# Designed miniproteins, single chains, continued (3), part 5

Each design is a single chain, and the fold is of that chain. pLDDT is the mean over its residues in the fold that is shown.

## One batch from the design tools (miniprotein)

Design m8142
Fold by ESMFold2-Fast:
Structure m8142 (fold): chain A 66 residues (1-66)
Amino acid sequence: EEELERLQAGLEQTRAELARLEKEWPNISPKDRRRFAVRYTALVIDQIGYELEIELLKRKREEEKK
């Protein structure tokens, strides 16, 4: 199923970006930390969104088998 593969790819990309930001965190100036935190939070929300979409697709598959 193409949709599931697309969502999994998006999830992996989001996780990779989060890992990158975590490495940059110690080098971020105090002035930029709020903007950094906003970006980090947005990526966490995206990650949750992808995980929920994958769960919904799995449930739809179960329902279609009925």
Scores: mean pLDDT 79

Design m8143
Fold by ESMFold2-Fast:
Structure m8143 (fold): chain A 77 residues (1-77)
Amino acid sequence: AAAQAATAKAEEAAAKADKAAKEGKAEEAAKAGQEAVKAGLEAMDAGDVTGGTGAILAGIGAALEGALKAGKKVTIK
C-alpha cells in the first residue's frame, strides 16, 4: 500500500510535469518533475523499485523538456 501510494503520487507528479512542459511552462514542469523524482525515490525506498524508477525517469524527461523550451541554447554548449 505505501509503495503503491508513493508510486501513484510520483506518476501523478510526472503527468503534471509533462502537461506543464507541453504548455511551455518550464518552471512548472521543473517543479513537478522534481516532485516526481522525490515521490519516486520514496516509492523505491518503500520497495517499488521498478515503479519508482519509471516515475523518476518520466519526471526527469518532462522537466528536461520544459527546461529545453525555456533555455534550449544551454544544451548546445
Scores: mean pLDDT 73

Design m8144
Fold by ESMFold2-Fast:
Structure m8144 (fold): chain A 111 residues (1-111)
Amino acid sequence: SDEEKLEEAYELILEGDYEKAIELLEEVVRTSKDPELRLRALVLLAQIYLKLGDLEKAREVLKEIAERFPDTAAGIHAERLLESGKLSPDTRVGRDGYLTPREEEVYKVLR
C-alpha cells in the first residue's frame, strides 16, 4: 500500500539510501489517491533534494507542493521559498500537522 511505501521510505532515509527512498516517494506522489499521503511524500522529497544539494530538483518539488496544495502551510511556505530564491542544503520546508515519532526521526536526519 502507499502507507507501507512511506514507511519503507522512512527506513531508507534513516539508512542513508536516498536514491531508493526517492523512488518510493515519487511512486506515492504518482499513485496515491490520498492527498495527505501525497503531501507528506512531496515534503520529504523536497527535503531530501535540499540535503543532497540538488536545488533544481528541490525547486521542481516545491513548485508541485505550491501548485497542488496552495491552501496548506507547506504550500504557502513552498511558494515563499521559491519567491525568496534562497534555497540551500540547510533550508527547511515547513509542514503543518502532528508528526509521528517516526517522522520526527526522519526529519532530524534530513534537517
Scores: mean pLDDT 84

Design m8145
Fold by ESMFold2-Fast:
Structure m8145 (fold): chain A 110 residues (1-110)
Amino acid sequence: SEEEEQGKELKEGIFEMIDKIYERVRKGEKISEEEIELIIDLFKKVLDYILKNVSPEEAIKILDEIIEYIEKKKEEALKDPSISEEQKKAFTKLLDELIKIAEEYKKKAE
């Protein structure tokens, strides 16, 4: 359906955003607090759009898949020998914040 297709595209956009952040971290790039705030703001805007344009039931499914993807990326980063311990800590802290936000949005959809 059009609703399922739209939800899939928005979800894939979030996955791409996370993948791009992960690649920056792997290159040893430091993500500033200002950039973290912008990432969080963008993430919230996309989640707001999902909740407004997708049914509550479908929104919850999308949010669960987003949470699962972020958790998978967190595990991947922790096992990645190319990332320093300091960068792992910073990246996993950001991912934990995104999970917390997604869980709060899931609660709003319920």
Scores: mean pLDDT 86

Design m8146
Fold by ESMFold2-Fast:
Structure m8146 (fold): chain A 69 residues (1-69)
Amino acid sequence: AAPPLSPAQEAALVANAVAALRDMAAAGASPEEILAAGRVIATAARERGASEEAVQAILDAARAIAAAA
């Protein structure tokens, strides 16, 4: 298992994920593409030691951004 991320690393990971998903939406990505990207990013975050709360925050952000796209 990967070691846990620091709170600062986890906050940065979530912020970067949200920014990337918003950039995809601004570039014209479909809701389906945004949701797929969110799942990939969330899986990578978990593998890197992000908490389930951070993983869920990324998935929730992807759903919100996809709904607004």
Scores: mean pLDDT 83

Design m8147
Fold by ESMFold2-Fast:
Structure m8147 (fold): chain A 66 residues (1-66)
Amino acid sequence: MYTVSGLFEDKEAAEKGAKAAEEAGATDVKVIQAGDKYVVVATSEDPEKVAEALRSVPGTLRVTVS
């Protein structure tokens, strides 16, 4: 499994990102406040699909896979 993380401008964008990641098959989806921004962290066996779902959300600043 891979960890996919997305950085979002605001809480609303991060919540949409978390939902998109879950619908793309991600598990262990978490929303974390990081200063004035938000991070969505998700686990997936198909990290590219989850990363694409996160990038499709307005307000997405960065998506990383590890």
Scores: mean pLDDT 84

Design m8148
Fold by ESMFold2-Fast:
Structure m8148 (fold): chain A 70 residues (1-70)
Amino acid sequence: SVIDKAKEALKEGEKRSMPDMTIALRVLDIIKKELSPEEQEKADKVFEDAALKHNGNGYKVLEKLIELVK
């Protein structure tokens, strides 16, 4: 599932000590591959809105991306 792929990417990013925003970008890319073009645009907007609202806190961005695909 998309959620399982997203969780795996989060685990790998943490294992590699990646910045949280870098992990969020990787999760966005994984999610977008499983979505229609209209849903991809919505995912991009969710990412941008969460990044702005939470001042680049990648874990808050990740939370919103996971909510989108639940």
Scores: mean pLDDT 82

Design m8149
Fold by ESMFold2-Fast:
Parts: sequence; structure tokens; C-alpha cells
Structure m8149 (fold): chain A 95 residues (1-95)
Amino acid sequence: APPPAELQGELTPRVRALLERIRALASASERATLDALEAAGLVPSERLLARMLVLLERRRALAEAGLEAPDAPATEEGARAALAELEREVEAVIA
């Protein structure tokens, strides 16, 4: 079966910039998932990357400020769930 549409993106300059920003904000395990996608030749869609970037930037801002927003735990959980989904999709494609 072909990879999911969200992993059939094109490595445009904009997508590369989004990936670089996401890598800078990601944890070590989250970066490992991104590296696995790259090794498999899979490119996340610009839409998926933009959503992940927003969630990760919010997580970083809250951590740096030492502040909690009313939805901060849900935002962090959403970011982790999105990255875990990418990891599962990578394993499904390369297995």
C-alpha cells in the first residue's frame, strides 16, 4: 500500500524550513522519529508540519516561561500523539 497522504509531501524550501524548526523544538525521541522518516524517504506534508510546529512552539514557550496555560497539558499531549502517530506510520511503511 502507498504511504499515507500526510507522508507523501515534497521537500520544498518551505517544508525543509518547517522540518528544521520542528527538529530544534523536538525532544531526542521526537527527533529520532523525524530521522527515521527521512531515512525511509518519507516527507511529511506542509499541513502536518505546520500543525506540529505550532504545538511544539507552544510547548517550548510554556516550558521556558515556567507558566501553565489552561490547555497546556492537552497541547503537549497533542504534540506527543502527533509524533507517535508519525512513528507508527513509519514502522507500518518500512515493516
Scores: mean pLDDT 67

Design m8150
Fold by ESMFold2-Fast:
Structure m8150 (fold): chain A 70 residues (1-70)
Amino acid sequence: EEERRELFERELDIGVQLVKAATDLVIAKREYEKNKSEEIKKKIDSLETQMDGLVAEERRLRAERARLEA
């Protein structure tokens, strides 16, 4: 049961981080439309990379949980 709980807690943490990153990305994209700053563009690229990593980790945890439930 502890392994299942740890996976669930990690899935929740990843979900929260993903929502935060997505929100920050929307805000940064809106700011970029106003300022067209290279600094803001780099921030957008960084957030997109972060989200890709979080999505990959979520898929890994989901597959691991499915294995434990099978």
Scores: mean pLDDT 81

Design m8151
Fold by ESMFold2-Fast:
Structure m8151 (fold): chain A 80 residues (1-80)
Amino acid sequence: MEVTFTLPDGTVVTVEVESVDEFVAAFEEVLRQAGASELEIGIAVGLLRIVAGVLKLAGESEEEILKRLAELAQRIVESL
């Protein structure tokens, strides 16, 4: 699944991910490029993993989970 992030400076980053773990790894790199601190990265990754776990328990598909994580991740980037 292709996921696109728009950074606060207007930079667009597109990554190809097939799992929650790949999504989290790609998002961590995006946050580093955006200038986020290690604490901010840790909090953001933790939130994404909690949300992914809840959605998985709710019976959501991997694709639906990734779509929800992409929406949440974009909101986190906009908060930087």
Scores: mean pLDDT 82

Design m8152
Fold by ESMFold2-Fast:
Structure m8152 (fold): chain A 63 residues (1-63)
Amino acid sequence: SLLEEARRTAEEVVALDPSAKPYADKLIEATERYLADPSFDNEVELGVAEIAVAVARNAALKA
């Protein structure tokens, strides 16, 4: 499920860089919000959270 994928991604990024926890937490929150109400605004918030986590993950892998 989308939520299971978000939790896996969140766990992976925190394992790579514990300082990325705020981005990981935001991804889970945005995913839960989108699943509860798949509005355009919630879809945008989810997309923003996904990009933030991807940026944090790439930075951690480069370090």
Scores: mean pLDDT 87

Design m8153
Fold by ESMFold2-Fast:
Structure m8153 (fold): chain A 81 residues (1-81)
Amino acid sequence: SALEEAYRLAEETAREIERLIEEGKYEEAYKLAKEAYEKAKDPLVKAAALMGMAAAYRGAGDFEKARELMEEAMKLVAEAE
């Protein structure tokens, strides 16, 4: 289904974001996560992308922006359940 394909792509994107963060490429990780967020239609896929953006900010040392993005992601997860 389209939803299963969206979840598979979200998992692949999450792995690439994690790889970029491990390499110190925080700006590239953020851009990839933001693109995934903008293309996502499913709330859980959007939440995953927001968590990716938060991880990039956290890696870069911007804990305030990371917290705000995580709070937004958790709100989407709660609304989807």
Scores: mean pLDDT 87

Design m8154
Fold by ESMFold2-Fast:
Structure m8154 (fold): chain A 83 residues (1-83)
Amino acid sequence: TKSLRDKAIKLLEETARRALRDFGRSGRNIKALLLGGASLASMGNFEAAYQNILDAAKEADRVGDKETAELAREAAKLVQDVL
């Protein structure tokens, strides 16, 4: 639904801002993936959005950002619910 999509987009944007602040270059990569996911979701490309968000979660896990990884997985679930 639009509500789930909007919630996912907001969560992705908030999570991207946190990642950039705390993890420098790795946070910049995570931010790009999360904002890419938000953009794809806003365009209706939910499968591509889901993949970008999972890639962001994987990168967050790699750099030890457990909070960002968990928030990214929460956003991925919201995107999956609209597929």
Scores: mean pLDDT 79

Design m8155
Fold by ESMFold2-Fast:
Structure m8155 (fold): chain A 69 residues (1-69)
Amino acid sequence: DKRELLLSALRVTKVHVEERVKDPERRARLLAALDEAEQLLRQGAPLETVAQVLEEAGLPGLAAHVRSL
């Protein structure tokens, strides 16, 4: 259930980014990274790969959460 929990966390983070990140370029970059992370999780990619995508996009807290599961 770790992957389903992470998919829920990604979805919640997308809503938060859409509502709180007002810079269109930063918002688009973060949403693209969250979409990539979701696709990787659905494809069964390693959690470290998912964490790397999130960290490189500027979501280090979410990346640390992924690594902690």
Scores: mean pLDDT 84

Design m8156
Fold by ESMFold2-Fast:
Structure m8156 (fold): chain A 80 residues (1-80)
Amino acid sequence: MSPEEELEAFRAYAAEALARIAAVASPETVAAVQAFFDEALELLERYARGELSEEELAERLEALAARYEAALKAAIAALR
């Protein structure tokens, strides 16, 4: 998959995931997950522009997931 195809796929996934989470999670959890997806999208856009390597993207996404761990766990729990 090209960086542009990955970006398009991620935008579609994030929109669908956020809509599902918004139906079941608290507004605070939804806002935090939205912020996570917005920051992840920014990293993917930087990768698509050649500003980040694949390794740098992976490292930054892992760090981002760690920062939003509590909100992501709450969203996953709400979806079960």
Scores: mean pLDDT 81

Design m8157
Fold by ESMFold2-Fast:
Structure m8157 (fold): chain A 89 residues (1-89)
Amino acid sequence: MIYLDPSLAKIWDKLSENEKLAIAAGQLWLVRTGRLNRENQFGPSLLLAYATGEISEKVYNAITKGEYSDELAKELGVSREEAEKAVKE
C-alpha cells in the first residue's frame, strides 16, 4: 500500500501509469528499508536516500521523472507486479 502525502495526493490522479509505477517502486523500497513511515514525506525521504548514497543518481532521476523500467525494478528489488499491486491498493 502506498502512502499519499498531501502533495503527492494532489497530483496522483493526473499521473500516468508509468509515473505511478515509478513512485510505487521507490516508495516500496523506502518502506522496506525503514526510510519511509507516516512521519516522513516521500520526496524528502527519497532525496535523503540519494544524498546518503543509498540509491544512485540514475534511480533517483528515474523515480522523480516517472520513468519506470525493468532496470529500476532490479535496482530497488521491487518487481513490476509488486509496484502494480501497490498502485491498486
Scores: mean pLDDT 75

Design m8158
Fold by ESMFold2-Fast:
Structure m8158 (fold): chain A 100 residues (1-100)
Amino acid sequence: MPLDFSDPRTLHELLKPNDKLKELLRESGETKDTYTAAEILGSLIRYLIEKKLRDPEDPNIVYVKGTLLGELLGIDELDLDDLTPLLEMIKKHSTRVAEP
């Protein structure tokens, strides 16, 4: 199902990460099978902080080249003022949990 992150309610959608995103979440200490988009986003931001990938002159710029996150994003640099690449990556690498 398509995810619309322009609606803040979408951040509370329950998602199942694929194997690649789940591996990245495990590196951040996550142990669950399902997450909200907000929980995934928070875990990824924590991962970036713990890896110390931020530019010392501009802490909004993060160098993700050579990391699993950079591989999933397909980019070398991430701007933390624009969370769109992270949200699109979450959308691409997870599925909505279907309520029956």
Scores: mean pLDDT 74

Design m8159
Fold by ESMFold2-Fast:
Structure m8159 (fold): chain A 98 residues (1-98)
Amino acid sequence: EKERQERITKLLKEVTENSIKANKAFREGKYDEAIKYYEKAIETLEKLVELEPSPEFYRMLARVYEKLADVYEAKGDQSTAERYRKKAEEWRKKAEEL
């Protein structure tokens, strides 16, 4: 519906803005700032998948978890990186299922 589409559009804009900020921070070596913005993107994507369970949104969640894992790996936290890579794989599998 139109109202739901408007909410989805707003949340997608927030995901995009936070992902851009996180990607920039990661490239600049600002790992804690990158984590903060990726976490905000995940929170918004979780709201999106709650509103609309879609393969596209599940794949977006998987990508952000993968990026978060990359940041933790860069920080030397392999255990946390592995946990987020597993979360990314879970969301990718959900996207393939429906």
Scores: mean pLDDT 88

Design m8160
Fold by ESMFold2-Fast:
Structure m8160 (fold): chain A 84 residues (1-84)
Amino acid sequence: MLADRFLAAVEIALFELADPKTAREIYEKIRDELKQLVEAGDFDGALELLRKAAEPYLTPEQVDRLLERARQAMKNLESIKKIL
């Protein structure tokens, strides 16, 4: 499903930007709420949740990169939906 693709992109970005333990801790804390927000089409809420969860563990530059990766994943999902 489209939500699963977005969550996979966020998980990959976290593991590329942070150490595996930190990436897993952030992702496990937010994945259920993140999935709910994406399934509801609330991408702004999804980005805000991700930002708040990442800020205590990541530098501002890493947070910005993470959010940019998430926005790119969102654009890809919107492009897929336009074909339907």
Scores: mean pLDDT 80

Design m8161
Fold by ESMFold2-Fast:
Parts: C-alpha cells; structure tokens; sequence
Structure m8161 (fold): chain A 72 residues (1-72)
C-alpha cells in the first residue's frame, strides 16, 4: 500500500468515528510522517492530536497498525 492509501484510510476511519475536520487532518499528517520515517514530526503531530482529540489518535494508531505493517 502507498502512503496516500494508508493516509486516506486513516482519515476515513477517524472521520467515521467522530473526528473533527481538524483532528482528521492531524491524523492524516501523522500517518504521512510515520510512513515517511520522520519520527520527530510524527511524535510532535501525535502529541498535538492527543491534546486535540485523544480518541481520534487511538483510531488513527489502530488503523495504521491494521494496514501499515513494518515498512514506512
């Protein structure tokens, strides 16, 4: 799967689970940073998303785990 496909799936799942447009966008950005191997950016985005909407962060992490496998 491409980074775009995983990001789209994360955004779709977080939106279905009640994420706001801002939280969904942050989840997508976090997913891209994680898939691209930018650990510093991924950490910052994850912390920001947790402060905005912890439930959306949980949904994003679950979706990435289900789809992302090992490789970024």
Amino acid sequence: MTTDEITKKVEDETKKNGGSEKSVKLAGQLTRASMEGDGEKAKELGEKLKKEDEKTLEVANKTIKDMGDKDS
Scores: mean pLDDT 78

Design m8162
Fold by ESMFold2-Fast:
Structure m8162 (fold): chain A 63 residues (1-63)
Amino acid sequence: TMLLDVSGVPESLLEKLGRTYGVSVEEIRSLNGASPAEVAEALGLSLTTARVLVAELNRASKL
């Protein structure tokens, strides 16, 4: 829903989510500021999966 923000996300959480969704931390970091649709296209995920990933990372980024 919002654009991806990984600036405040701990590396350990990026690694955990990378394992969960089958993507690398570097791929996730490269998509900072991307929409869920752009994340889905770049990472080869469904739009629904990309929306969940973006929401999880954005939630963690504010802590």
Scores: mean pLDDT 80

Design m8163
Fold by ESMFold2-Fast:
Structure m8163 (fold): chain A 90 residues (1-90)
Amino acid sequence: SKEVEEIVNKVLSSLSEDKIKEIKAEVRRIIKDAKRGLGGPVLELYFAVASTTEADPEYIAVMLIEMKKEKVDPELIKRAEDILLKQSKK
């Protein structure tokens, strides 16, 4: 949604290019493992962990972009968007 895009852009603009590359590399590994047949349970576990950490908005914003690029399950993408929206209202 437009709201999610605005939150993602704001979060990314606050990060250095090096930090974005670091998070992106980690997120791409998780998505690759999910595609190898570890599936939704692995991604759900990472979402649960991310939602409790201090860096959650940065992590979720980068993850959401990479999940959309890799055409991950729309339900998992929606869960990531909902987490980001919830965290943005703190």
Scores: mean pLDDT 68

Design m8164
Fold by ESMFold2-Fast:
Structure m8164 (fold): chain A 85 residues (1-85)
Amino acid sequence: SARDELAALKADIDALDADLAALRADGTLTADRVRALIARADALLARGMALLRTAPKELISEAIGLILRVIGRRLDLERELAELA
């Protein structure tokens, strides 16, 4: 269901944030790892946009919130990549 897809998307965004936090905490955030995280964020953004096209009206606000969260994280990762490269 769209609600299950939304929950799965949220869980995957939470996992990306947790992985990033772990890499920052142990000092292992490299340019290659940031590029991998950007690729994950791009995939999550594509899933969010697809969900926005198919979601029932009552889930649109939650879907938009998740999309904005991914966009913000992607912008932060692009800034970190620029500092490392």
Scores: mean pLDDT 89

Design m8165
Fold by ESMFold2-Fast:
Structure m8165 (fold): chain A 80 residues (1-80)
Amino acid sequence: AEEAAREAAERTAEEHGLRLVELRVEVTPESVRVEVVVEDPETGRRGRGRGELSVPVMGEEGAAGAAASIAAEEAARRIR
């Protein structure tokens, strides 16, 4: 779960030219919740995002990766 979330968050941050600086993953039997902080290395400005998805529907790894992508996209938008 944490590895899948990290990979997805790092990929999404890189697509926006940003750096992943913080990742928090909470796994329960029902859901995976991911919080992401990204930084623009040129300006030092940061954005924070969050995502949460259901484990019973997607599986733990799928939920972690998708929640991390959502969180990273929100974080990227909040820098602007």
Scores: mean pLDDT 79

Design m8166
Fold by ESMFold2-Fast:
Structure m8166 (fold): chain A 88 residues (1-88)
Amino acid sequence: MAVETEEDRRRRIEELAELAKKNLEELEKVRETEDLSPEIKEIIDEIIRLLKELAEAVEKEDWEKAREYLERILELQRRGFELTLAEL
C-alpha cells in the first residue's frame, strides 16, 4: 500500500466536498418536508450551514478547516439518522 500523501488527502477532501454538494441539494429538499420534527430541522439547518462552509474552505484551500467541517458534518449526519430511526 502506498503511503497517503498530502496531495492524496486533498483529493479525498475535494471528492467528499463534491458528494457533500449533492447531499446539500437533497437535504434542502428534505428540509421543506412539513412532517419533520423541529429537532431534526435544526440538525439539517446546521448540516446545510457546515456544507457551505466546507465548500468555501475547499475553494480557499484551507484543508485543515475543510477537514474540521467534514468531521462535524459526519457527526451531525449520524445524530440525525439516529433521531430519525427513533421517531420511526
Scores: mean pLDDT 72

Design m8167
Fold by ESMFold2-Fast:
Structure m8167 (fold): chain A 55 residues (1-55)
Amino acid sequence: SMQQQVQDAQDGRQSMIRMGELNPEQQRLTELGVQATSQVSQQLQSSYQQQQSQS
């Protein structure tokens, strides 16, 4: 619904604001995102899960 789309956008903005405090996690998440292209989103998720297991 329209309301849900607006809420999701606001949640994303809030996360950006919080991470704007120079959080190293922000850089890791950004780098993982860059690895994913529309063609290989599957591989990003697989790699992310592997890193979560190692953490």
Scores: mean pLDDT 55

Design m8168
Fold by ESMFold2-Fast:
Structure m8168 (fold): chain A 101 residues (1-101)
Amino acid sequence: MDEELLAKAQETIDGLFEAIMKGDEETVKKLAEEFKRLVEALSPEAQAQVLDYADRKILKTMVEIQLTKSEEEKIKALKLINYFDEALREGVAAKQARLAA
């Protein structure tokens, strides 16, 4: 069942956003690639839950960046968030293409 995959996807998101807050670009890239694979493996219902979780995490992290980071750190963190958002959209698109085929 998808429960273990869903939990792992959420943990991967959590670790990825911790890395964004630390400015750890290499960890962000590694976790984003792992997340893409997890999303493709999820059922449509579990995928929707992961998307909602990711959207909430993005919003929360953007607020924390505005409150706690210097301008230079904000620019770097926003670039990493954009990288993750692109990876998330790619995973969703790959799943949709597979379901349409």
Scores: mean pLDDT 76

Design m8169
Fold by ESMFold2-Fast:
Structure m8169 (fold): chain A 88 residues (1-88)
Amino acid sequence: SHMEELAKKAREGRNKRFTEEIDKLEADYKSGKITPEEFALLAQYLLDEAEEYGLSPEIIQRLNDLIEKYKDKIDEKVLQAYRNLRKA
């Protein structure tokens, strides 16, 4: 149906966009364009959205691995506070 085709295209578009955003996020952090705090906030934002949209396990795993790699450089309570403000 038309609605099923739209849903499929939206899912495919989200998958591609998330992959591009993850690549950009890691590149921006490695180049020093963003701070560890900004990196961690953006990574948690992407993870929240990836889980909400039901993206592929591979994308979710990549985000979790990326967050774990850098978690020692940021206070997770700071991320939680920022997410709570955004969702309020």
Scores: mean pLDDT 74

Design m8170
Fold by ESMFold2-Fast:
Structure m8170 (fold): chain A 77 residues (1-77)
Amino acid sequence: MREQVERDIEEALALLKAAGIELSEREVELLRVGGEIAVKEGGEAVTQEALAERLGISVATVRRLIRRWQEKMLAAA
């Protein structure tokens, strides 16, 4: 299961890079943690609070990372 999540993240990152979207190390970490929570507890368990706790950062920082990620996705669309 961990190996599948890791492969899916690598494939997603390769596709994003091919589309001109490059994620920062922190954005990649956010995606990895979110994927682990989704696999273990379901996508509904992927909350800003859960991500903040797992990453050891504030909820405000998680919101900032998600916003930055959304901006990159919109700019490439």
Scores: mean pLDDT 72

Design m8171
Fold by ESMFold2-Fast:
Structure m8171 (fold): chain A 94 residues (1-94)
Amino acid sequence: SMKSDMYQYPFIYQIKQMYQDLIDGKTTKDQVIAHFQYQAQQYKAQGDDVMADKYNQVIQQIKDGVDVQQQLAKIDAQIAAHKANRAKVIAAIK
């Protein structure tokens, strides 16, 4: 389910919602950058460099002016690939 996927892949679903909200005009690039900078700083302060780096990568993509529609398509493909790979792993151990 969507909720189960958000639990397994919370970061990816968060950035998917962010790109969708940008397309729908529900948020601005500056607001998203500020929010994700805050989250990156919080993760860095807790010693979670992996999560901090993931947020910083998304911030740089937005600052570099990436095509939001293209990024959304890439994220959807990534989610689909993760679901397919998880299904293969589950099938292999049954």
Scores: mean pLDDT 77

Design m8172
Fold by ESMFold2-Fast:
Structure m8172 (fold): chain A 98 residues (1-98)
Amino acid sequence: MEEELEKKRQTALEAVDELSDVFAEVGDKIRENADKLTEEQKKAAAEFMKSYQDVLDGKNVVESAIKAAEAGVNIFKALGDTEAAKRMEEIRKKLEEL
């Protein structure tokens, strides 16, 4: 159990390292479109940024990364960025397979 938890943590960190550029790009697009978001979408964007920051800080990395990907999908669908939304779904699935 303890060894299994440590392996999951390490695998999650490796996955995040591979996907760090995508997470950063998502954050940039949210900031660029902040003035075009509804109040509800702004809250979703804030949750995404918080989860992304939690990942960077090493807090509940797997759970935070999954939440960030879910929030990212919702935001990009709302912005009409189908490719970014699809990529976020792929990231979420990869993390859930850990």
Scores: mean pLDDT 70

Design m8173
Fold by ESMFold2-Fast:
Structure m8173 (fold): chain A 87 residues (1-87)
Amino acid sequence: GLKEEAERKRREIARRLGEALGEEVAPDGYSLTRAAYELGQRLGRPELARQLIRAIQEGYTAIEEGRYEEALKKYEEAARLLDELLA
């Protein structure tokens, strides 16, 4: 279902952030935000990292409010921003 797909995409973002940082990143809002911030600092791209953090936070809020289609779109946006950050 849409909830499971949104959770799967959130876990994928956590995995990719962890690979980039060389550590395990839990797929919760706090851990993802912290990891995205640290990655932005290391890569010298804090503004792009802020956009990524915003997409992560909006996706998390959408899941909590049962808006799974919106959560999917936000995590897809986060994945694109992460691709750009790592380019």
Scores: mean pLDDT 87

Design m8174
Fold by ESMFold2-Fast:
Structure m8174 (fold): chain A 114 residues (1-114)
Amino acid sequence: SERVKQGKKDVQELKQIQQDYVLNGKSREEVIKMLEEEIRIMRKLAKLFEGTSVGETAKRAAEVGEEILKIIEEREEGKMPSEVADKELSRLWSELRKLHAELREGVDKIVNEE
């Protein structure tokens, strides 16, 4: 279906963004921009697969990404101690990575079941 084809393209775009940010040692501003783009793709996937486990995973991934952005901003503004922010960011980045893997697997499973 066209929805499944679009979802697969969105997941491939997300994977490319993830590779670029890990490999290139991006600045904080570049990481923020890339994370905003990932959140956009996650929100798009959540709408495409609304009412499914894939859509729920994408929605949760977007929410985790938004929480990461908030903590980065609060740390930069001096509203959060760096050691507290670093601990929370480590936890949230790990959760986001897990959700991205689950999302890729979920989309691939749907593609293979048709």
Scores: mean pLDDT 78

Design m8175
Fold by ESMFold2-Fast:
Structure m8175 (fold): chain A 74 residues (1-74)
Amino acid sequence: SLEEEVEKEKEALEKLAKSMFDAGESRAQVRAALEGLIRQFARELEAQGVPKEEVERVTRELREWAERTIERLS
């Protein structure tokens, strides 16, 4: 389901953020990397035929979640 795909993406984003911070990367570098993955995920959802409005909602939620995660981990 879309909900399961979003949860897996959140897990992937958090694992990447943790590994990058552990490697000494800056908040700006982590943010750029997570944004890249979020854009890739959006393209994958569009390719699967997910409506544009739902893709936009999910990417907004993921961006907000990513910022909170960066703040929590940094």
Scores: mean pLDDT 89

